# Designed miniproteins, single chains, continued (4), part 101

Each design is a single chain, and the fold is of that chain. pLDDT is the mean over its residues in the fold that is shown.

## One batch from the design tools (miniprotein)

Design m15498
Fold by ESMFold2-Fast:
Parts: structure tokens; C-alpha cells; sequence
Structure m15498 (fold): chain A 79 residues (1-79)
């Protein structure tokens, strides 16, 4: 399925960038919710945004910005 491909891509990218298992699970949970609400294109957008935020966290060392961005995505998915 398209969702399975998106989740596989998350696993592969997370392994390359050294994302923690807890962060991988958070990304997958948000992506699965996005898929249910708005379908595969939106799920891909959420996956890309979350992976970029995790990568930026390594360079910017700003955990507060990352948490705020995650919260905004979660709030948007509730609509």
C-alpha cells in the first residue's frame, strides 16, 4: 500500500540520520494519522516535515522549536 511505502521510507531515512526509535515512532504515528485524515499526499508532506525537523534539531540544537512544530501538526490533524 502507499502507506506502507511511506512508512518504509521513514525507517530508511531515520536509519541514515540516526533518528531515535522514540522519534521514529512519533513520526510514524503522525504520518498514519495524516493518512487517515487527508490521504497519502498529506501523509508524505507530514513525513518530510517531521524528518526535516529532526535533522534540523541536530544542527540547531533547538528542541523547543521541534516540539512546537510537532504540536502544530497534531492540532491541524484534529480538524
Amino acid sequence: SMLDQILQDIDEQSQLWGVSPEEVQLIKDLVMEAYKVKGPDYAKEVANKMLNYVMLKKFLSTEDEYEEKVKKIEEELKE
Scores: mean pLDDT 77

Design m15499
Fold by ESMFold2-Fast:
Structure m15499 (fold): chain A 82 residues (1-82)
Amino acid sequence: PVYPPSPNVKALNKAIQAAKNGASADEIADILHKELGVPYDAAKRAAESLVKGAETGKIEYEVGARLIVVSTGVVKDPYHKP
């Protein structure tokens, strides 16, 4: 199914684009921490995973105890439901 864009999807896409543009893990972690409310430790681990996974177009990381999966046009996150 196709879902309408949400602020959380936009923030996540911003982090992914930064990773694809060669941004540092610290910059990506800051985006995740500020825009999604991810704890900084989790954001830093997620940012490292985003840098590694950006080339494949599949990104997977945890927010607190919850998993966020991003794949071609589909986002599963804790704030997906409007």
Scores: mean pLDDT 59

Design m15500
Fold by ESMFold2-Fast:
Structure m15500 (fold): chain A 92 residues (1-92)
Amino acid sequence: GRRPPKDVLPLSAEASSEEEEKNLLKKAKEAAKKLGRKKVYLLLTYKDGVNKIIEIDSETDESKLIYETSDLEEAKELVSKLTGLPKELFDG
């Protein structure tokens, strides 16, 4: 398979609340810093069917919502394109 860029960390997680989302963002930032990755692309899925793609900058600790959709396959395709990884890696 194609190697991901060394400065990008792809992650996927499930959240049931905004508070859980905040905790997952914090964990993603900590993981990126430990692994020496500059950016995280987080695919976050909610139990109500909402999917979010969030870009996290590990140097500035800033996070931004890139995309939000009720279509999980659309979210996987976009995060795959952003990270250069196969969408199957985001199946959990």
Scores: mean pLDDT 76

Design m15501
Fold by ESMFold2-Fast:
Structure m15501 (fold): chain A 66 residues (1-66)
Amino acid sequence: SMEERRRRIAEAYREALDIVEKLKSQGKTTEEAYEEARKHLREKYPDLPDELIDRIVRGAIAEVEA
């Protein structure tokens, strides 16, 4: 359902924020944070398209770096 997909996207975004914040606090680069978050989300949310996962991770990075 649309509601289920929206919930899954919200969960993925929260996890991406947590991963990016943790990695950046450890001195990781933007590229390293992107690759690690993308890998994690692809494994945990196989129901989400790769393009959407990419957008979620890029959005999380932009938010953390703001």
Scores: mean pLDDT 85

Design m15502
Fold by ESMFold2-Fast:
Structure m15502 (fold): chain A 74 residues (1-74)
Amino acid sequence: VKVVIPEDSTAETLRLAAAIALQYARQHRDQFSEAELAALEANYRTAADPSASLEERRAAVLAGAEIIARTLAK
């Protein structure tokens, strides 16, 4: 699975993307390790943090999306 973060992504779009990834993982907990779930929760906190830079939020969303993509590739 190819992960692409749009160049024009807003802070709100990034927060929503991280929320969707975390929700998916919580619905499919048996497919994720405890470490992967903790990483997705940390990534969501970064993406939702108003003091975080746009680049930090993008990095968090990308890291979360890669965890989801790796699980789907199994």
Scores: mean pLDDT 77

Design m15503
Fold by ESMFold2-Fast:
Structure m15503 (fold): chain A 90 residues (1-90)
Amino acid sequence: MSEESRRLAEEGREGKAREYIEKLEEEIERLAKEYGLPEEVVEQLKESAGGVFAAKVAHEGASEEEIEEKTRELLEQLPEVIKELKEYLE
């Protein structure tokens, strides 16, 4: 295989991680709007969740399976987290 093919494969994994992060951010935005959270809070949630997840995934060299698992776990937690945040803010 060429060096180009190897580099593209590695970049592909990072691309998948980015796609999953985008999915998480979209779900955060959707749920936050549903619960009536301020736009500023929505922005902070997206930045925090995406940044922390991206840092962990990149640092650990996570596989596609691990990225999917982490994404699923976070998506399942999001409704509760957003609801708790709304209650905390009033």
Scores: mean pLDDT 66

Design m15504
Fold by ESMFold2-Fast:
Structure m15504 (fold): chain A 94 residues (1-94)
Amino acid sequence: SVEEFREKVVELMEEAREKILELLPEDEGLAELFDRYIERIRKAKTIEEIVEEAEKVLAYMHVLAAEHPEVREELLEIAREFKERVEELKREAE
């Protein structure tokens, strides 16, 4: 179940990455930063470690929302959806 949880969280990360890059196409560092977060999740050994890395991604999404007021509401909606779906997957993995 840890392997299944990890893979599903990676899929959620890839979905969030795609949506955020569509909102912020000129931020060249974003794709590489999300790729590094995805790599950290892939290397995580426990559900708790995967959740910790996902929480770091959520924190970063909130930073992006603060830095980009014109797309703030859209970024916060992506962050909320990501958080809710990770919490649902965690309950299924328990």
Scores: mean pLDDT 85

Design m15505
Fold by ESMFold2-Fast:
Structure m15505 (fold): chain A 80 residues (1-80)
Amino acid sequence: GKGNLKDPYKELAYLILVEKYGISEEKAKALVEKIKDPELLKYFLENFSKIKDKEGLIEDLLNAKNEEEMKKIIEEYLKK
């Protein structure tokens, strides 16, 4: 249906965020739908376990203007 995740990798990403990390269904869906670049989504998922402030990262990513800003946010969180 309209608004459903059609990409199997985005569906897997959503399930990891909700089931493994306890992120809300609403935030997880919004984040995986916002990320259009599959390489950025992969980079996010591969590094998410290393992030100390996971909720802060998700909130900053949801407020990002574009995917280039999202990548910079992830890189800054990895330096903390």
Scores: mean pLDDT 81

Design m15506
Fold by ESMFold2-Fast:
Structure m15506 (fold): chain A 72 residues (1-72)
Amino acid sequence: SVVDNTRDLASKLKSDGDRNYKSKTDESNKLYKIDKDKGDKLYKDSEDYKSSTDGGVSSLTDGARTQESLSS
C-alpha cells in the first residue's frame, strides 16, 4: 500500500541519514585535525544535513500516519 511504502521510505531515510551523518561527522573530525577551517565547514554541512534528513523523516512519518487514519 501507499502507506506501507511511505513508512518504508521513512525508515530507509532515517537509517541512511543516521549512517551518512555519522560518516560525515567522523570525516569532519579527521579533517579538523589537519585543516580546522575545512573541518569546521564540513561539520556545519553535516549538521545541516542531519536537520534536513530529520525533517524529511518527520514529514514522511506524519504523512503515513494521516493516510493510515483516513484508510481505516
Scores: mean pLDDT 81

Design m15507
Fold by ESMFold2-Fast:
Structure m15507 (fold): chain A 91 residues (1-91)
Amino acid sequence: DKKKREETIKELEKASEFSEKKGKEEKDDKTSDTLGGISSQLRQAKKYIESGDKLDEAYKLVEGAYEGGKRVPEVEKETKRALEKVKELLS
């Protein structure tokens, strides 16, 4: 479904940008690095979904981003939304 794919891409971009912004605002270097890693995982997942290749890898990247974000409630919320969209796209 082209519409579901476009919506999923938008959610991944929003979650990635949100995580990157939070990482830049974070004073703890380790947490900042984690948030930057989450942003990179979400950006890579977006690229895989855009190409239609490695959709299983895209899912694993978004799931990893969600797990990594659990200690930052706002990031957990954004990554959970993105993960739900990827699940809907792949079902």
Scores: mean pLDDT 85

Design m15508
Fold by ESMFold2-Fast:
Structure m15508 (fold): chain A 63 residues (1-63)
Amino acid sequence: KEEFIRKEMKILGLSQREVGKILGVSQATVSRMIRNGTLIPKLVEISIEEGIKLLVEAVKKVT
């Protein structure tokens, strides 16, 4: 299921670094969570979706 999360990030054009900023964790932590996604896949998926929503809103306000 980690491949699902990687595909979602790729489709949305987000790097692990950007996801880490949204979640408040390091890029390495995001990478590790995705790699070990079988343990906590649902949490990572939900966090990524909410983070993307917040990122889009912030970008629209800045630009």
Scores: mean pLDDT 62

Design m15509
Fold by ESMFold2-Fast:
Parts: structure tokens; sequence; C-alpha cells
Structure m15509 (fold): chain A 81 residues (1-81)
């Protein structure tokens, strides 16, 4: 259901907020804000889409992996600065 999809999205958003908070001293605030905004937008788009549960899980997994990659890149860029 849309309500169950929203609960899962909210849980992932909370996990991302914790991960961003743990890295706030390593990554510029502007990059943390960008990564958060893009992930939240992806989650909202996925929840609003008339996706099957299988398609929902696939899209959600892809968004999470992209966000992890963005965080890894931001850490690497900060280490070189």
Amino acid sequence: SKAEKQKLADSLRKQLDKLLESNKDKIPQSELDRIRKEFVQDLDDIVESDLSFKEFVIKLTAAALRTIGDLEQAVLDSEKA
C-alpha cells in the first residue's frame, strides 16, 4: 500500500539523516544538503509512482546505492581539499 511504502521511505530518510550527522565534520554542509535533497526527492518520486512492490523495491535500492556513492565521492573530494 502507499502507506506502507511511505513508512519504509520515512525509515530510510531517518537512516540517511543519522549518516549525514555522523559525517557533518568531514563533508561540507552544502554537499550534505545536496545529497539529502536529492535522496528525499527520489524517495518522494518513488512513493508517488504507481509501482508494483517489486518495482518499488528495485527503484528504492537503486536510489540508496546512488546516495551511498554520492557520500563516498563527497568524502574523497573533502580528503583531497
Scores: mean pLDDT 81

Design m15510
Fold by ESMFold2-Fast:
Structure m15510 (fold): chain A 62 residues (1-62)
Amino acid sequence: DEAAAQAARKAAGDKAQALVNQAKAQGLPVKVEQKFTETTETTTVTAGDKVDTFTAPRIKPP
């Protein structure tokens, strides 16, 4: 359960990072916005005119 949530969070982070790296390579402005709820973590990446949203389960701190 937690391992699956951590894997999903890492996958979402990796995708967001890849988009940021691609946008920087193209010289595009990048904006990253994060929204947290009780159960989800949503990261929105705006790269120039392209907007992608990545949602992952929120892992509670121990």
Scores: mean pLDDT 76

Design m15511
Fold by ESMFold2-Fast:
Structure m15511 (fold): chain A 67 residues (1-67)
Amino acid sequence: SPRELIEKVREEAKKLAEKMVEDIKKGTPLSDAVRKAAEELQKKYPELSLELARMIVAEEVTKLLKK
């Protein structure tokens, strides 16, 4: 189901966003953290374009930074 795929992608993106925020706090440049997370998400879900993967992880990071 497309809905089930989106839910799994969002769950994985949330985990990657949490790791990205920790890497940024340790001094990783934002651009490098975003690239790494997007590439990891695309490797697990090759149906995603790299651009879409970047947008999804950026949304999850934004949610975490608003806390």
Scores: mean pLDDT 80

Design m15512
Fold by ESMFold2-Fast:
Order: C-alpha cells, then sequence, then structure tokens
Structure m15512 (fold): chain A 65 residues (1-65)
C-alpha cells in the first residue's frame, strides 16, 4: 500500500542518517536521501517542499567535517 511504501522510505532515511553519524560516504548518502525525499513527495504531495528541505539539511549537518 501507499502507507507501507512511505514507511519503508522513512525507515531507509533513518538508516542513512545513522550511516552519516558513523562516518559513511556523505556525498553518496545525501544523494540517496534526496532521491528518497523526492519519492516521498510523489507519494504524499501534501508534504511541503520546506519540510523536505528541512529534513535534507538536517541530514547534511550529520556529515562529519
Amino acid sequence: SKEDEIEELVNRLVQLAEELVEGGDGEKIIKEAEEILQELKELAPEMTQDSIDSGLNKLKELVKK
């Protein structure tokens, strides 16, 4: 179902955030997160672009400098 697809995508975003915190490949992980966020927007068009941008920015902040 649409709800199951959304849950799977959200769970994958959480896994990507954990990989970023552990020092994974930030560029690759952020690219995957952007793709997932766009899929979420397609499945739930009621989501605002601001919410998507906010989530992506939080993930980018997890990249170790």
Scores: mean pLDDT 73

Design m15513
Fold by ESMFold2-Fast:
Structure m15513 (fold): chain A 71 residues (1-71)
Amino acid sequence: MERLEELLAEIEKLLEELEKEKDEKKKEELQKRIQALAAAMEPAYLALSPEEQAELEERLRPLSERAEKLA
């Protein structure tokens, strides 16, 4: 779980930077980094118990909502 907590914290930080960024090229770079981190979470997510997966989905919901607003 610790690795997923680290990835979640990094995604949150990048989303905050993306929300404040005005330069289109930097926004594109931040979006790529967020996507790469999300992809890196998949193997760890699949190794979780169903209960842990449900907890992670609950934590990801607000981040997903923020990402959708930026798209």
Scores: mean pLDDT 76

Design m15514
Fold by ESMFold2-Fast:
Structure m15514 (fold): chain A 71 residues (1-71)
Amino acid sequence: GSVESEKKALELLLTTSLTNEQIASLVPDVQAEDVNIARASLGLQPRDGAAAPAPDPAKARLVIKKLQQLQ
């Protein structure tokens, strides 16, 4: 994937409660497995839907819109 896509995925991983699959669906050229590897490298718990339900997709869209306004 591109460096920009990886950076965006990492930002979503650190600032939101989105699952690996949700982040992958929002960021082009990033797979859920790549997000999971990044999460593990940071010592974070995997979010494959086993621990907590994913937030509403509408909330994910609002977070992305706000991130675009802040950057």
Scores: mean pLDDT 64

Design m15515
Fold by ESMFold2-Fast:
Structure m15515 (fold): chain A 102 residues (1-102)
Amino acid sequence: SLFEKLKKLLEEARKAVQNHDKDKVDKIIKEIAKLLQKHLGLDEKTAKEFAKFLIDAVGMNLPLLKSEEEKIAQALLVEGGLREAGFPEKVIEFARKFVQEL
């Protein structure tokens, strides 16, 4: 599924960040952005900014997101952060659903 592909890319991004592999992180940002453009109809800039947000807010926290309660809490934090950053509602709703379905 799209969510499974996105989760796998975020897991790879987390490892690349931990290994200080900047080239790998940039490649994964571009791959996530391409998926987001195709699925949500985002422009390239917004898709890349959203991809970076997902890596930071979700990818880096993936090992902690095991219970339904942890996923709900993280979904609320992600929703608030995206809204404060000025992302469109379709992006916020997608991110909330993605985090809850991890």
Scores: mean pLDDT 88

Design m15516
Fold by ESMFold2-Fast:
Structure m15516 (fold): chain A 90 residues (1-90)
Amino acid sequence: MKPLTPEQKKVYELAYKDIEARLKGDFETAQKYGKELEELSKKVPDLNELRRLIFEAADKVAEKYGKKTEAVNIAIGHILRIAADRSGVE
C-alpha cells in the first residue's frame, strides 16, 4: 500500500471532519470543511484516488456512529460535486 501524500492525507482528514460534523447536526462546521475539501480536490487530479479517500473517511465515521447510509450519501454528494466541477473545466 502506497503511503499517502500530504494532499491525500488532508483530503481524508477534511472528508472525515465534514461527514462527522454533518452526522452530529453541526452543519456550519460541515460546510466549512466541505468547502476546504472541494478547494483541495483541485490539487488532486486523480478522481479515483479522491473517491477512495472520501469513501474511506465515510466508512470510518459510519463505523464510529453506526450511520453507514447517511455517511455514504454525504461522501457521494462530495464526489458528484467534484466530478461536475471538473467536467465544466477542460
Scores: mean pLDDT 77

Design m15517
Fold by ESMFold2-Fast:
Structure m15517 (fold): chain A 87 residues (1-87)
Amino acid sequence: MDEELRRLYEEARRRMEAAARDPETFDERARRIVREVIERAEKIAEEDKSLSESEKASVVSGMAISAIGAATEAWLRRRREEERERE
């Protein structure tokens, strides 16, 4: 589970960085990536029968928060880069 979740996060982070390069489509792409992360995290958590319902919800919630954080970081990083290049 932990390795699968880490792989999922690294993939999502990379996709967010790529999406941030196009500000016009970023919101739509970021929302899609977050949704996919939630769906995949739910599946990973469901496959671990040792987890309680509360623990499964915590895994999914944590991954959603992490994906949103990755989107915010990628967006702010790219915007700062563009601002510097315009100046």
Scores: mean pLDDT 82

Design m15518
Fold by ESMFold2-Fast:
Structure m15518 (fold): chain A 74 residues (1-74)
Amino acid sequence: MDAVLAQLEDILRRMGQDDVIDAINAMSDADLRAQAQRIRRERGSGARADRYIRTRTGQRIIIAGAVIRRANAA
């Protein structure tokens, strides 16, 4: 499992998505909560918050769960 996550991060960095990873890590807890609330609102009440970020290459990266989990941990 760890190898798969490391490979995914390596792929994102090779695609020049370092700014996306760094931006998420640099967000304040308030900003993370605001993003999590926005994602939940857009999906509707009770819906699964499995949103994704569309990269410059058109790929979809599922990070909504990570953003929401981090916001809840703060």
Scores: mean pLDDT 47

Design m15519
Fold by ESMFold2-Fast:
Structure m15519 (fold): chain A 79 residues (1-79)
Amino acid sequence: GVARAREIEQRINEEYEKLRKQRDEQLKEDEERTGKPVTYDSSDSFLDQGLYQAALGRVARELGLASPEELRRLIESLR
């Protein structure tokens, strides 16, 4: 039901936040290593979408699903 969909979405958000932190740490390390600023546009929804897709893949794998698309279909079926 809806409660299960919400639980899965919460897990996706947790993995997404972890990936965002890892990206931010990597960008800082790259700036310190190269001495050049790494530019990030805070309005860049494409970069954020890439991290979100990675988070979907992690949760799909956790649930034994083959793809993020199967996870999306599962969430839709639970509503």
Scores: mean pLDDT 73

Design m15520
Fold by ESMFold2-Fast:
Structure m15520 (fold): chain A 99 residues (1-99)
Amino acid sequence: SMEEEKLKKLIEELGLSEEAKEVLFNLLKAKKGTLSVEEGEEMTKKLVDLIENDGEEMAKLIAAMSRIESLKEYADVLLERLKESYPEIVKKTEELLKK
């Protein structure tokens, strides 16, 4: 579909890892109400891992979410929550969104 092609281009342009792609697809499933409990638990673990160990990749993921209408509000909430403990992720996301 045209929406799938737009999503694929966004992923390629930002250079998302396979882990970040899996999180992104599971966030889209959550918005559609199709995410299983097991998928939700795995997604949460991967999000925590990205925040703690790969801030550059987390910034790319949040930038991707910010460019997807259905995930934009969740991206804004994540950025607000990260401001105190992970300000470097917020700054990198803002830099990516300027491009």
Scores: mean pLDDT 84

Design m15521
Fold by ESMFold2-Fast:
Structure m15521 (fold): chain A 72 residues (1-72)
Amino acid sequence: DLKKIQELIKKEQDEVSKASFEANKVREQARRRTQQDPSLQQQSNQEINEADSRLSKVVGEGYKKIQEALAK
């Protein structure tokens, strides 16, 4: 069912977009903080790494669901 696959792809893309937006927000806030106080670079890097890790997980889970749907 092509329509079900398209709906799944859209849903997973929306989840990835939301996670990507949150990761970009964390990165932007961390960058601004570091520009104000360079001593916070380590803290900013940790926050960015955690956000990137969460995004990577969402992307991986979405990709797996889409691949499973396409294999049917």
Scores: mean pLDDT 80

Design m15522
Fold by ESMFold2-Fast:
Structure m15522 (fold): chain A 55 residues (1-55)
Amino acid sequence: MDRLIEQLEAELRKAKEIMSDEEFRKAAEQLLAIASTVLSPEALARLRERIEEIL
């Protein structure tokens, strides 16, 4: 996986540790929205998979 997805995953894991489930859901939604502007459909699907793993 490329560096961008790795960095995004790391930030999500940190957010999950600090924030509530509601805050995490909101953060994940924002991240996916940002990712959709820079990632290919395949990379976006992989990021979505990582988010589900963190859940």
Scores: mean pLDDT 74

Design m15523
Fold by ESMFold2-Fast:
Structure m15523 (fold): chain A 81 residues (1-81)
Amino acid sequence: SARALAQLEEFVDELVEEMSKQSDAAQRAALRAFLQLLREAPLELLQHAVDHLLSLMEQRGFPADLRAYARELAEEALAAV
């Protein structure tokens, strides 16, 4: 639903904001926890969440290696569905 998508986007926005304040190790741990949680979600919500996460990380200027790690985790989550 539109409401579920909006809530998911808000959660991703909060996750990215919190990650921006943390160490690389903590950022990677947060990404693993988030994408592990998303594996239980319907495919539509999973795809929307990973697209929004990756787009926001790029817009916010996160390091290329961390963004690559997030893409790898997202691909693993999507492949498991």
Scores: mean pLDDT 82

Design m15524
Fold by ESMFold2-Fast:
Structure m15524 (fold): chain A 62 residues (1-62)
Amino acid sequence: MSKEELEKEVKEALGLMWLGIARIMLKQGRYEYKPEVKRLMVKAGMSEEEAERKLEELEKEA
């Protein structure tokens, strides 16, 4: 595995972790953390558009 491949897998894993946190946050009604979670998902390697889309999907499920 190249360094670039490993970094990509780590970023994807971190993104999934933040999605789990976002889901718990939305279920608890903690909407004040939504902008912070989006910012952290983008830092973890998601595009801003992808992070926004995933948060909107989770909000609809909550």
Scores: mean pLDDT 72

Design m15525
Fold by ESMFold2-Fast:
Structure m15525 (fold): chain A 61 residues (1-61)
Amino acid sequence: SEKEAEEEQEFLRERALRDRSAKSPITKEDIEHYKRLLKRNNIEPSESMLKYLKEQEKKIE
């Protein structure tokens, strides 16, 4: 379904962000872009992803 396709795309975006942070620090813009995509598509991130984003934000700020 269309919803399943959107969830798959969000999963891939989450993996891409995690892979990027493993190789180099992610930026505040990367985090804001990801949050904007989630809100626009009305998709809630996983609890583990929320924790990860908060930890990265603290390291940046």
Scores: mean pLDDT 65

Design m15526
Fold by ESMFold2-Fast:
Structure m15526 (fold): chain A 105 residues (1-105)
Amino acid sequence: NAQATADGYEALADRYEQEINDAVKRAEEASKLTPEERAKVFKEAADRIEQLTKNAVTAYTNAAQAYRDLGDEEKAAQLEQRAKNVSDRGKKLIERFKKEAEKAE
């Protein structure tokens, strides 16, 4: 049904945000590694977060459209705002981990 499709896209987007948080945590734990291993982990984190951010934005956008099609304009607007928030956060995290990779000696 249309409601299950909308709920499914939102759940998928929420899953991608959880995976972004997991990637951040893994990168932050890299302090225990050698400089070479830290640089690799930070580069992999930046790439992973970029992919997950794009996937989350797409899923939230699809969820917003599905809720709008159901007549739930308030929920659609909330999900569009979440897409913007995850995009903005993702850009900052990608920049952070690219800089951390460059600083790893």
Scores: mean pLDDT 88

Design m15527
Fold by ESMFold2-Fast:
Structure m15527 (fold): chain A 72 residues (1-72)
Amino acid sequence: MVARGEELIAKGEQLIAEGEQLIAEGRALMDQGDVTSGAGRVLRGVGLITEGELLIRRGQRLLAEAEARRAA
């Protein structure tokens, strides 16, 4: 349980970092006038951040459940 929760949190943090990178790249493209490609990268980056946040939340829940079982 603890190892699985930690794994999900680490994976979620990685997806957030990748999403932030895509948003930065998309913004750079939009600044250069490539609004369509830039917007596509921003949307993809937002999707990765959302997925990463869900994985972190799930991992935190598993860690909390494991701790509750130890306390009971």
Scores: mean pLDDT 83

Design m15528
Fold by ESMFold2-Fast:
Structure m15528 (fold): chain A 68 residues (1-68)
Amino acid sequence: MITVTGLDDETFKLTVSEKAVLTLPNGEKIELEAGGSVVLPKSAVDAILEIDGKKYNLLTTDDVKVVS
């Protein structure tokens, strides 16, 4: 499960329930452990999250719960 929490106008928090690799728009990769979280700038909303070989776009994936 993927959870996105808006923190402010500039940042959001991404939380993953399973081991994942996040690829940012600039090509930077961040490895996340199961239950891990990372705080990202909103400019990173085009990032692609890969969990168990399956790719998720943070802007368009229904499996992403956005919490205000």
Scores: mean pLDDT 71

Design m15529
Fold by ESMFold2-Fast:
Structure m15529 (fold): chain A 85 residues (1-85)
Amino acid sequence: NEITIFLKVSAKLAENAEFKLANAGEVPEETIRQLAQEEADALLQQGVPKETIAKFFEKQAEALEAVGAVKTAKALREVAQELKS
């Protein structure tokens, strides 16, 4: 299920960003955005509707902000907005 895979990958992005910030230095925001865009592109190629991807990115961004993954949340919101354009 593409939606389940997307949710799992979004959670992994947040964990990776927090881990690198805490232990190995700062993950650049543009790198996080690129990873989010690559995931969106992969889901589009699999036939997931743009509106569905954007909605889940927005939902995940809210959850990620709640756990302090602000850069990842921002990247997901930016990709979601581009998908709606």
Scores: mean pLDDT 67

Design m15530
Fold by ESMFold2-Fast:
Structure m15530 (fold): chain A 90 residues (1-90)
Amino acid sequence: SADAQLEALSDEFQEEIDKLLAEARKNPSTSEEQIKKIEELYQEWQAQYNRLREQAGEETRRQVVLFTASSITAAGAIFELKLLEKQHKR
């Protein structure tokens, strides 16, 4: 189902973000590179979400929640990476 596919995509997206954050925490000099990767992943995820939503012909509350959660995860990760970048430059 579209909901199951979207959950799988959301889980993959969160795992990838977590990997990029873990790498930046170990090596803060990569923070700018990881920010760019997160922004690109988020754009790909939005495109996949919109495609699945259009194919399903409806938007469920669960899909909206997953979209919102992923958007917050991406924004939070970018914020953390920008802080790591500032700390490393000192």
Scores: mean pLDDT 77

Design m15531
Fold by ESMFold2-Fast:
Structure m15531 (fold): chain A 93 residues (1-93)
Amino acid sequence: EEERARAFYEKIKSKLPEELQKLFDEVIEKVRKLAKDPGTAVALISDIANVFYGLYEESKEKAKEFMEEVLKAKTVDEIADLIQRKIRELAEK
């Protein structure tokens, strides 16, 4: 499972612009530290990636700001709330 999770993270990262790959590594590390189990970490990282791609279609700056907001979160619940807010913003367009 850990090897499959790592391969999944690397696959997502490889699709990102080079300048954002380092920032995404920091996001993965942050989420893994806050999550209680690997399944929760994978689910959150998947949702973060989906929101990131939606924001990136609008603005590279908005996508970067979203990742920086994730890095400032202190709990899994704060990250989940951030994801839900960004999904709502994207749905309005």
Scores: mean pLDDT 77

Design m15532
Fold by ESMFold2-Fast:
Structure m15532 (fold): chain A 89 residues (1-89)
Amino acid sequence: MERKIGFLKESSSVEEFRELREKLRKGELDRLGVTISESLSIEQLEEILEILKIKLEKKRKENREKEAENIEKTIEEVKKIIEERKKKE
């Protein structure tokens, strides 16, 4: 944790997650080819899922059906990752 290289490597994953959360919250979804890291915790994945659900409802209210569909597909992918990790002992 105190080693610069280890911190930067962990910081990269944390920064990617933070940037993903911020982009999702800000509605910058037009470039969401998000590769969700398998290293993310179930709790972090569930947080992403909740943000995506909020964004999905917002896009539906804005009549942005294509963006809503893309978010829905991302939600399904995140759900699959969570379920696969829960199923693996």
Scores: mean pLDDT 61

Design m15533
Fold by ESMFold2-Fast:
Structure m15533 (fold): chain A 93 residues (1-93)
Amino acid sequence: GEEAERKAEEALEAARKGDSREAARKAGEAAGEASRAADKGTEEDKRKAAEAGEKAAKAGTEAAKLGTGEDVLRATGAAIAGIGASFQAGGEG
């Protein structure tokens, strides 16, 4: 769960700085880690996974707004993955 949270926060920070490529990359990584944490089945891991998935989805969405061409597709994929990971963990998406 902790790794997913860190990557999600880095992705949001990259998006705020206008680095669409880094934001998309970190958002995708955060979504993957959140999905793994959700699968662990502990109460703490699921809660952290839901939060990380939500942050990853936001970062991916922001990256898609800032990016161009290929970066937009990657960012959109990361946003969808983040939403999926959040729902898998019992979050809002």
Scores: mean pLDDT 72

